# Designed miniproteins, single chains, continued (5), part 28

Each design is a single chain, and the fold is of that chain. pLDDT is the mean over its residues in the fold that is shown.

## One batch from the design tools (miniprotein)

Design m17004
Fold by ESMFold2-Fast:
Structure m17004 (fold): chain A 99 residues (1-99)
Amino acid sequence: SWEQLDADIADGFLRAAQGALEKGDAVTASIFARMAAGFATGKQRAEAYLVLGRAYFLDGDYEKAIKAYEESIQVARDAGDEELETEARKFLEEAKKKL
């Protein structure tokens, strides 16, 4: 299905974004995380927004990080993923402390 193809594309971009984060490459991580979010739905989209927020946080863009974490929380909640919602809320509170 097209939905499965989109999920596979999103997984590829999400893995690339995570790899860029591990290397400290905030700009590359944010680009791949945005691409992942565009193809993803449900839990995978929430994961993509969480990685996007982490990329913005690494870049010092705390306002954008907060918005990305809020999107991750909303999508995780809609998907029923309480663990991911809790993780995103912890990152959100950390970003708010930087303002």
Scores: mean pLDDT 91

Design m17005
Fold by ESMFold2-Fast:
Structure m17005 (fold): chain A 67 residues (1-67)
Amino acid sequence: GPLRERLEELLRRLEREFEELRPSLSPELQAEIERHLAAAREALAAGDLATALRHLGKAQALLEEAK
């Protein structure tokens, strides 16, 4: 459905932003963002859209703070 497609688009966008910012991030922050992106990907694969949204939101917040 439309929500799944939107979350998949958000995941792709955040993964791209993460790769662009990666060289400026601490190893600890890199690991935290990677964990949330991985958890979101797994949740999307399982059809758990609520869990995917939570992890994508956390990754987005961490990336925004790093700018």
Scores: mean pLDDT 89

Design m17006
Fold by ESMFold2-Fast:
Structure m17006 (fold): chain A 78 residues (1-78)
Amino acid sequence: SDDELARRLGLPRETVLEIQIYEAFLEIIDAIDKITKERVKNKKSLTPEEVEQIKADTERMNKRKAELEKKIAELLAS
């Protein structure tokens, strides 16, 4: 339970719930990345515009993932 996890980590329940919310967002980002990679894999050819779009989307997702991981680390250090 969330109460047991909070006790194990030595954190308030509210902090554990916030961490779980950020972890859920990370799972969504990972799911989007998998779908994107599968669509790219199934394409016979990519245009330069499609390559640039995929690169930009990947950079945005990596930035969001890093920001969420940093927030989780900061909460765990509390």
Scores: mean pLDDT 80

Design m17007
Fold by ESMFold2-Fast:
Structure m17007 (fold): chain A 100 residues (1-100)
Amino acid sequence: LYDLIGEAGKLLRELYVKLRNGEITPEEALAMLEKIREIVKKAIEQSTDPEIRKLLEELYKTVDEAIALLKAGAPRSEVLDAIRKAMQKIVEIVKKIEEK
């Protein structure tokens, strides 16, 4: 679980920086978000703690929102905001895991 969350967090940070700097295409960003979503789905399936599972489900919804915004051609600022919300959720999940 912790390793999956760490991987998702690293990929979200990489995506955020590349997208902010214009170093990634929308198609590449979409593929990266879809990979992150699959990692989060696996983390949900492995989670036995109800509080951690709830936070993972919230993370999944935020990543799915970023995917939907990107597919709709939303402004980059809105996509970046959704990615930033996902990164903040990773921080919350990591803290919750470390408390247990």
Scores: mean pLDDT 84

Design m17008
Fold by ESMFold2-Fast:
Structure m17008 (fold): chain A 57 residues (1-57)
Amino acid sequence: SAEERALREEAERRWRERSAAVLQEGLAAGLSREERMARIIAVGKEIAAELREQLAA
């Protein structure tokens, strides 16, 4: 549907913006590769949760 397409595009936009920021922050903070990966995974989970809430509204 158009709504699903819009949510997919929004998910991609949010992931692109937040993952880049979180990666840069992790590198600047001197985090390990494993710690940086954990933060990127957390970003994906947060975005998925936000979009599930939007779908339920």
Scores: mean pLDDT 82

Design m17009
Fold by ESMFold2-Fast:
Structure m17009 (fold): chain A 67 residues (1-67)
Amino acid sequence: MEELAKNYKEVAEEVAKEVIEKGYTEEAKELLEKAIAGFEAFAKGESTELGQEGAKAVKELEKLAEE
């Protein structure tokens, strides 16, 4: 779980950098914060639901990065 969460955090940070570079700074920060919080809760075994919300935030970041 911790290793999986770490990989998702790294992906989220990488994609967020691309979104920030495109000028979506506030949106990237909000989505990155949500992703990190969700994956940390998932890694601690506190919530699989928060982990899923984190994964959704990463997908939204990827969508913005592709635009």
Scores: mean pLDDT 74

Design m17010
Fold by ESMFold2-Fast:
Structure m17010 (fold): chain A 68 residues (1-68)
Amino acid sequence: SVNDLAKALIKASDEGVKKALVTTSDGTVVEVDLQNAASVAGGVLAAMGSGAKSATLTIGDKTYVFDL
């Protein structure tokens, strides 16, 4: 869910991760600065606003898939 994506971004931010990539199943790609609350919100809004069925969160070499 979008809430699970938001929680994953907040958790990564709290753990000191600096950057993440959010890619939606429609091909929208957003680089997220995890130390900037507006950038984190932008990543969540890209997932919500795309109308896509899923989003992929990439943190370094790790990839996570979320249903929207």
Scores: mean pLDDT 76

Design m17011
Fold by ESMFold2-Fast:
Structure m17011 (fold): chain A 99 residues (1-99)
Amino acid sequence: PLEAVRRALQLVDEAVRAFIAGDWEKAKELLREAIDVLRQLIDEYGERFPEVAELLRKAIELLEKALDPSMTKEEQLLVFGEIQRLLDEVRERLEAAAA
């Protein structure tokens, strides 16, 4: 599960960079790919790590919110920051569980 979380973090980081650069189509594609990665992770590992699954579901909700075109640029950037924080927390918890 740790590799999948790292992949999702990379995808979100790339999406934020694309968004800042004005490439919203690329940002959306990367965000959708991140959602798919996290959904697969919940399906495979959610029963073993229920607390992590709840954090991942919250991250998916925020990723879907970030895809809403009615949000301001400032609101979208704040949502991206919260997504990255949640995924970092998941990564830290999974690293601790693997140690």
Scores: mean pLDDT 82

Design m17012
Fold by ESMFold2-Fast:
Structure m17012 (fold): chain A 90 residues (1-90)
Amino acid sequence: NPEELAKRQAEQEAQKRALKDGLIQLLKRFQEYGAGREEIEEVYRRLLALLDELGAPESERKEVERLVEQALESSERFEEQEKKLLEELK
């Protein structure tokens, strides 16, 4: 049934878009609150795969790349701050 197949594909696309949006929000939280480099890189890999599967425009991919760069920069700053705080607790 071509109609059922099309409906299933549309539902899968909707789920992939929702996951993409959630991962973008997670990257924004990583920028605000800090996260490990490995966690940021994993979210980036998942987002690139989703963007490719969804045929997302290059503009959206560039936005994700900028968010990843910002999250990585924030991660480095938070690691430096945490190290200083831990040294004060010793």
Scores: mean pLDDT 81

Design m17013
Fold by ESMFold2-Fast:
Parts: sequence; structure tokens; C-alpha cells
Structure m17013 (fold): chain A 85 residues (1-85)
Amino acid sequence: MTGDVRVVVTAEDGRRVEAVLEGASGEDVAAAVNAAAYALTGERLTPEQRAQVAAAADAALASGKPQRVVVEVGGRRLEVVITPL
């Protein structure tokens, strides 16, 4: 499934990365979150975490409702909010 989404990744210290993706798949969203995680923590998502984010993006697109997922990367907690547009 593809569609337009806003992705917000927030670290525990309040640092935030926001992106708007047009015509994005769950894999495209997972790639954007992976880049944000690296920027915020110096570490990338695991394959399992990428799959979790992709599934959340697919759920957001299917439901038309925001989805929230929390991932721990490099010992830091990141909150990911995916909002369908």
C-alpha cells in the first residue's frame, strides 16, 4: 500500500526529525525512520525494527489513523508517529 504520510521521530531529550513522504510504501517510511534514528542516536534500526515500522506505516495507510511505535536504538528510546495525510 502507498500513500502520503507525515513521519515524526522524537528522542527522549526532545530532539525531533520530521518528514513528509508522498506516495510512500511501508518500506519507504522504514527507510526514513532508519535515517532519522541514525541522525538522533548514531545507530540504525535492526531488520526487525524496520519491519515493525513498515507494518505500522501500512496500518496507518489502511486505517487512515495515526500509528505510534516506540523503538530502542543505541540504548535510546525513539517515539515514531506516522500520520496519514
Scores: mean pLDDT 85

Design m17014
Fold by ESMFold2-Fast:
Structure m17014 (fold): chain A 57 residues (1-57)
Amino acid sequence: MDELIEKIVEAYEKKDEEKLNELSEEIIKKIPDVEEAQKFVEKVVEELEKKGIKREE
């Protein structure tokens, strides 16, 4: 799971939208549970905030 967080953070740093899309699909497949998915998203957001990275919609 930590490996997925690292990959997502790297993709945000590089603004690699294709990689972010691939990782989003991987998360959905590996974490179909809504509670676990929410916890995962929270961890990703925390790591992004610590590095000062913000993704625009």
Scores: mean pLDDT 72

Design m17016
Fold by ESMFold2-Fast:
Structure m17016 (fold): chain A 56 residues (1-56)
Amino acid sequence: GPAEEARLLANVERALAENPDPAAQRLILQVGLAEARKAGLPGLVAALERRLAELD
């Protein structure tokens, strides 16, 4: 639900903040996206897809 999506997004954001390297951030987002899809969390999927698209 929304609370679970918010908590998991916060965990991903913390991991991104601890890993400033773009390659590491891309891997974190890809792993998080795969887990969000398996868990059936569409709000988290959308948020992680947007963050991944913002990486150069």
Scores: mean pLDDT 84

Design m17017
Fold by ESMFold2-Fast:
Structure m17017 (fold): chain A 66 residues (1-66)
Amino acid sequence: VEELVQQLEEAKEWAKKNLDKEDAEKVVKLLDEAKRAIEEGNMEAFQKALKEAEEVVREALKKKAA
């Protein structure tokens, strides 16, 4: 659990460095929700938050590649 929480924090820092501020803010919020969900044992909320964060990252990177 602690290892997974650490990975979520690292993903938040990655987003802050690699995405535009607006997109980074959205990803950080979703990763914070995922961290809260895993700490509470809510795997459904955790998976939903990760999926939404992945979609935001995917669209942000497509904009950068254009």
Scores: mean pLDDT 79

Design m17018
Fold by ESMFold2-Fast:
Structure m17018 (fold): chain A 59 residues (1-59)
Amino acid sequence: MERLRLQFELEQAIVNKDVEKVKELAAKLDKRDGINTVRSVYLQGKISEEEYEKFLSLI
């Protein structure tokens, strides 16, 4: 399923701090799916609150 694959790739890009890839993948996803992915990574403790705010601004 294309949407789920893009969400997994976005999660990986967020964890790797790859800003360019996050922007590219976010553009291919619904804003809601992008926001939910960033939020999920933050709630898992994989990114800081500052990183969470930064990545949300890229969605």
Scores: mean pLDDT 82

Design m17019
Fold by ESMFold2-Fast:
Structure m17019 (fold): chain A 78 residues (1-78)
Amino acid sequence: STMEEALKRIQELLAEAQARLRELVARNDWEGALEEARRLLEELKRLIEEYKVTDPNVLRLVEAIEEDIRQLEKLVAK
């Protein structure tokens, strides 16, 4: 299923991004974390458009990442 392939790619993208974000946050690299979160959001939106993903869990995840970006922007702007 094309949708199953899309969800697998999204899961792989999330796992890679989460690992990098954890490392960046552990190092107090908030600028790096912000850049990685923005990259994740861009790639996730690209996959959603490419595969026509309508899964509400994936759409809620986009909203959560957008909120995380807003919080990281506040930390960087200190």
Scores: mean pLDDT 85

Design m17021
Fold by ESMFold2-Fast:
Structure m17021 (fold): chain A 61 residues (1-61)
Amino acid sequence: HMTEDEILAEFAEKLRERYAQVKAEADAQGLTPEQRDARLLEVGKEISDEYFKKLEEAKKA
């Protein structure tokens, strides 16, 4: 079981790691800045959705 503080800390770390990974992949694939930014936005959306879902699940317990 995770507290709200633990969930926030986990997702902050996860977002940072995923952003670093996407940037490295974009560079390796030769993506344009626009394509790179689009991927970063999608990853940010995914992480945000997971964060709110996990918060809701924690509050139901």
Scores: mean pLDDT 79

Design m17022
Fold by ESMFold2-Fast:
Structure m17022 (fold): chain A 94 residues (1-94)
Amino acid sequence: MEEEAKKLQEEIKKARDAFVSTLRDIAATLEALGNREAAERVRKGMEEVSKLFDEAIEAAKNGDIEKAKELYTKAVELVSEIVREAGDAQRAAA
């Protein structure tokens, strides 16, 4: 139980760092294209994604593996939505 919870926490932290880094790069690209409003939306979404991952880590730490997986799935789905919307904004700006 403890080993599984620790491994899940580490996996979620690694995923959080990777996805947050990706979203920062997207926001920087949108700013470079002059679309500051879209960049701001990505940064706000990045905060929401970070919160979901933090809640998933807390659930895993408390041994609630099902809740941790649910929150992780929600975070990943939100990342996908933000990336799709950012792609649409980038194409509109180009």
Scores: mean pLDDT 82

Design m17023
Fold by ESMFold2-Fast:
Structure m17023 (fold): chain A 57 residues (1-57)
Amino acid sequence: AAEAERYIEEARRAVEAGDTRAAMEYAIKAVQAAHKVPDPEKREELLREADEILRRA
């Protein structure tokens, strides 16, 4: 959870900075980390956040 949340925060910062490549890289890492989260509800939440970032990048 913490790893995926960290990547989502980094991706959001990259979007705000206009760094599309960094935003996509961190969002992809967030997706990979989210798949390791055992709680299905929390995993889905993290995946939705990463997907939203990818759509904006």
Scores: mean pLDDT 79

Design m17024
Fold by ESMFold2-Fast:
Structure m17024 (fold): chain A 78 residues (1-78)
Amino acid sequence: MERTPSVLKESDLVVGYPVELEDPEGKTHKGQIVEVGKDTLKVYIPEYGKVLEVPKKEVLENGYYELTGEFKGYRILF
């Protein structure tokens, strides 16, 4: 972390917004927002061929979301 993180706004969360998926080993994989819903975002990670759903509220509050279930131990960074 070399910069003070800016507070995310809902207007920043658009289709094509770049994200990073951090695996449990600390390696990051690039992805992007592919769908913006009212309460959820869909993020596509090409290396995994997966679309992940994340709660919009947690992303706006924290700038990241820690995944559960199938991807427990992974984080999406915005």
Scores: mean pLDDT 78

Design m17025
Fold by ESMFold2-Fast:
Structure m17025 (fold): chain A 71 residues (1-71)
Amino acid sequence: MSKEEHDELLRLIGEILRIIGEIIDLERELEKVKETDPEKAKKIEEEIEKLKKKLEELKEKMKKLEEEMKK
């Protein structure tokens, strides 16, 4: 396996973890505002959905890279 493939995998893992952290922070904010500000809650829910979609795209890229590294 090449060092470049390993470095790219570590980079993707780092990006995935950062996005997961952002989702967790937004979910905590959502719980705080859900009862007091429904409009803000809706915007936070939309942002969480966008981040979840980006997370799935990064996970797919990571899976493809892992499969290539095993061959």
Scores: mean pLDDT 80

Design m17026
Fold by ESMFold2-Fast:
Structure m17026 (fold): chain A 60 residues (1-60)
Amino acid sequence: MTIEEAAKAVVSAPYEEQLEVLERLGIKPTEELRKAIEDYKAGKITPDELAVAVIKEFKK
């Protein structure tokens, strides 16, 4: 699975399941990533911006 495919899987999931998808992909949700998910739920960021946050977490 590519980093881009992992990010797409997270952003495609229902808001309630996004953390579970991260766990299944082996990505630990950091405080930055949790904030990005909450900002996305609130409509403050785009799906692309959420994908970037997931990619940054995966690339560490």
Scores: mean pLDDT 75

Design m17027
Fold by ESMFold2-Fast:
Structure m17027 (fold): chain A 85 residues (1-85)
Amino acid sequence: MKAADILYKAEEAAAGKVGDEVVFADSKGNKVTGKLKSGKVDRGAGVKSVSGKEATVVAEDGSEATVELDSAATAPLVVVKGPFV
C-alpha cells in the first residue's frame, strides 16, 4: 500500500474564497472563466471532470474543488489563474 507514502505540496497554504474567479485553459488554448464554489484550487491543478458548467478540480494532494464555469467547456482543462498563491 503506497497510501502511507503520500507526497505533500511544499506550500501548505490554501488560497481562495467562494466566488473568486478561476481561469482555465482548454486543450485548444481557449480561456474559460468560472467562480469557485467550494474547496481550494492550486496552480496547475488538473480538472478531473466537467458536468455541464461545473468543473471538479483535483490538486496534487488529492483535494477537490468545485468551480462553476461561465460556459460549458471540454473536459481537458488546466487551471492557469485563480485564487492561489
Scores: mean pLDDT 64

Design m17028
Fold by ESMFold2-Fast:
Structure m17028 (fold): chain A 114 residues (1-114)
Amino acid sequence: MQEKIEEYEKRLKEGDVEAAIELARLYLDSGQYDKAIEYAKKAIELDPNNADAWVTLARAYLAKGDYEKAIEYAEQALKLDPNNRKAWEILATAYYKMGDEEKAKEYEEKARSL
């Protein structure tokens, strides 16, 4: 895992937006949410039109329990890609966690229809 992180950090220094997204996902999977947020933000700095970067940022905030930010960044991903299933899943989960079952169900159905 450390060798893989070093490989992605090297690629990120070369401007590789996908390496930043992969680093964010690795830190998210290891429960290091603040580092996941840092690398997802770097991906957005490199390419603000990359919907996957916004999805990854939203997932990191969702995992950290910041549901309002998770919604904000998932909505940004949907502005770039309205058929992004992962962004709809994030909205459904965030609204469910906030107690809005009607919106959670609506967005879950939207994700399933894609």
Scores: mean pLDDT 88

Design m17029
Fold by ESMFold2-Fast:
Structure m17029 (fold): chain A 90 residues (1-90)
Amino acid sequence: SPEKILQEELERAEARVAANPDDSDAWLELGWLYLLMGEYEKAYEAFKRAVELDPDNWLAWFLLSIAARKLGKNDEAEEYEKKALEIRQK
């Protein structure tokens, strides 16, 4: 089932983060899976960790803005989106 596949992917992503907590890409993958599951608070926290580890990753800032909007944090989302655009234009 799609739900079972997504849960198995989530477990793999959680294991990847546990094994490599300084891997920004691992946090980005985990956040993306949470976003697909509608777990917006967990997605927000994972993307926030991704931008802390790699502040020059425009995609991580952009995905953080999406998670922030899903949580109703519209002002934060606008700031994160602006940050993503500034990085992408460098």
Scores: mean pLDDT 89

Design m17030
Fold by ESMFold2-Fast:
Structure m17030 (fold): chain A 70 residues (1-70)
Amino acid sequence: SAEAEALRAEAERLLAEAERLVRQGKTDEAMKLLDRAERLAVQLYLLGEEETARALGRRMQELKERLDAV
């Protein structure tokens, strides 16, 4: 659906920005973007986009692990 595509695109944008912030050591800003992306992934899951939501969850987990290493 157009709604699911828009939510996915926004979540992917937030994750790309969060990755850049992690590389810059901007932990607090990166965490705020990950929180927003997580809410979008939950919305996608509720819309039946389970595969997309799981893929986003894996990418978020990877970034959180990088933040824990700092």
Scores: mean pLDDT 85

Design m17031
Fold by ESMFold2-Fast:
Structure m17031 (fold): chain A 70 residues (1-70)
Amino acid sequence: MKNEELIKKGEEYRKKGIEALAQGDYDTALEYFNKAKELYEQADPKDPRVQKGLETIKTMIALAEKLKAR
């Protein structure tokens, strides 16, 4: 279903972002996290997985930006 596809794709981009973050590639991590955020924002905002996904992504974006500034 479309909502499940958006959540799955968002999770895939989130995983790619975390991998890039672990490699110190903060710019690539931010690109993947922003793609994940966009996908979650297109999904059902009442879905707890979407709410938790967005909260996690916002935290990861803030972390990547902070690490890039060092």
Scores: mean pLDDT 84

Design m17032
Fold by ESMFold2-Fast:
Structure m17032 (fold): chain A 56 residues (1-56)
Amino acid sequence: SALERARELGRRIAEETNADVIKGMEALDEATKGWSAEERAAAMEGFFEAVAEHLA
């Protein structure tokens, strides 16, 4: 689904930015420009899940 792809994008951005929250959030904002609020929320969810896994 579109929401699953959005979550996957968030996880990928976390990997590419080495779990840097500031750089990752900037990259997320740029990559999800013009997306729906629901899709952007899904991307953020995937991003922070991957960040939490990286820090564990």
Scores: mean pLDDT 83

Design m17033
Fold by ESMFold2-Fast:
Structure m17033 (fold): chain A 120 residues (1-120)
Amino acid sequence: GRAADERVAELQKKILEAIKNDDNEAQSRALGELAILMLEGHKTADVPPLALGLGASKDPEKSIEAADRAHRRAEQLLAEGKRDIRHPLPEVQERIRKAAEELGLDVAIEILTNEEVDKL
């Protein structure tokens, strides 16, 4: 819904600001909140894709493009029946996994490296 879209935009902005400031804690927190919000939004969807593809790029536009590509790739992986959770921080992976279990959801989360971003 509209409120969820506005929250996603705010969390994406916080993630980008955290990357610019090299603030790993703020980045981890915002990514975790975004992942939980996406999982909740997809709990009744036919294909609940979730992709967190922030490359280690210091270019904010490239980071956004990487996230969009990772979301599309997660949709493809889910359509192929593949389930994978990959995230830069193990604590965030564990938090996402726990939230998915509580919601009864299967999710695919993908991390894109700088090299993978350049290949897309």
Scores: mean pLDDT 53

Design m17034
Fold by ESMFold2-Fast:
Structure m17034 (fold): chain A 59 residues (1-59)
Amino acid sequence: LKENQELMKIIGEGLRAALEAAPQDPEKSAAVMSEIGKLLYEGDIKKAAELAKKYLEEV
């Protein structure tokens, strides 16, 4: 679905931002990536995208 593609794009951008921030704040980066991964594993794509978007707003 097109909506899922947009959500996955946001999730990807959030994960990329967390990975790029890892050298400065590895604990926060790991926590964000872990939580997004958990939500994706549980199939909660919407919540994963919301968490990724919130993280992107913090950086």
Scores: mean pLDDT 77

Design m17036
Fold by ESMFold2-Fast:
Structure m17036 (fold): chain A 62 residues (1-62)
Amino acid sequence: AKETAIKTLEKIKKEGDEALKILADQVIEALKLGASIDTIIEQLKKSSNPDAKLLLKELEKL
């Protein structure tokens, strides 16, 4: 569910570095604006950013 994904991303923001926090915040905003979790996962898969791969791993567990 989107709420579970947002909670997971908020936890990552508290534990991660500034770059991971910025990326997690962008994903949270996209979800709040109506983006689907599947769309976010697909976008993260296309990224070469290690922080995007970390977020992908956590979101795929949901």
Scores: mean pLDDT 78

Design m17037
Fold by ESMFold2-Fast:
Structure m17037 (fold): chain A 58 residues (1-58)
Amino acid sequence: MLARAVMPVPRTSPEELALRPGDVVEVLEELDDERWRVRSLVTGETGIVPKSALERLS
């Protein structure tokens, strides 16, 4: 599933991924109701981001 960041996401821990608004990610795993593991299609980096910062594209 592809998603887009709708807000800036800061990296505040080593497991998190920083995103800018408009960055497209591939959703790899839904960890819980609040957090998804994603891969950035911009950088190829993987990390955890808040689900609320993403909108589904596909």
Scores: mean pLDDT 82

Design m17038
Fold by ESMFold2-Fast:
Structure m17038 (fold): chain A 88 residues (1-88)
Amino acid sequence: MKEAEELFEEGLKKFLEGNLDEAIELLEKAIELDPEYVDALLALGRTYYEKGDLDKAIEYYEKALEATTDPELKEAIKEAIEELKKKK
């Protein structure tokens, strides 16, 4: 948990720096430690979207949707998935 959170924070830092490949590597390590880490799954979806990989972006958003129990977040993720599907 704590190690996954540290990897997530490092991944976000790399994302903000524009180092998308390094961000993906760190965020993937975070979800290897905690596969239901909703914030890391959402960050991976966003990072793949910024790379132009819509299929991977949708995949990670769908994993986040399955992992979350927050009704408001579920609706936001569903809307994001539908918008990405329209861009394919």
Scores: mean pLDDT 85

Design m17039
Fold by ESMFold2-Fast:
Structure m17039 (fold): chain A 73 residues (1-73)
Amino acid sequence: MATAVRLNAAGAALLRDPRAAPLVLPEVAEIIARAAAGELSPEEAAARIEAVLRRAAAAVGDPRVPRATGVAP
């Protein structure tokens, strides 16, 4: 249950920052594929996913300081 809660929170963060989504999604997909193939234990897969989410959160910076003023159409 804890993993699902964290994945949900990370999903919300990715929805807020479309720049983070393409960086995180391929790594998470790779980890899941390797776990499904039996190459990673569930615990190792969870730890790697958490590391990816943690790096993505760091990469997006401070969520209180959104991207530069909207010149988007």
Scores: mean pLDDT 60

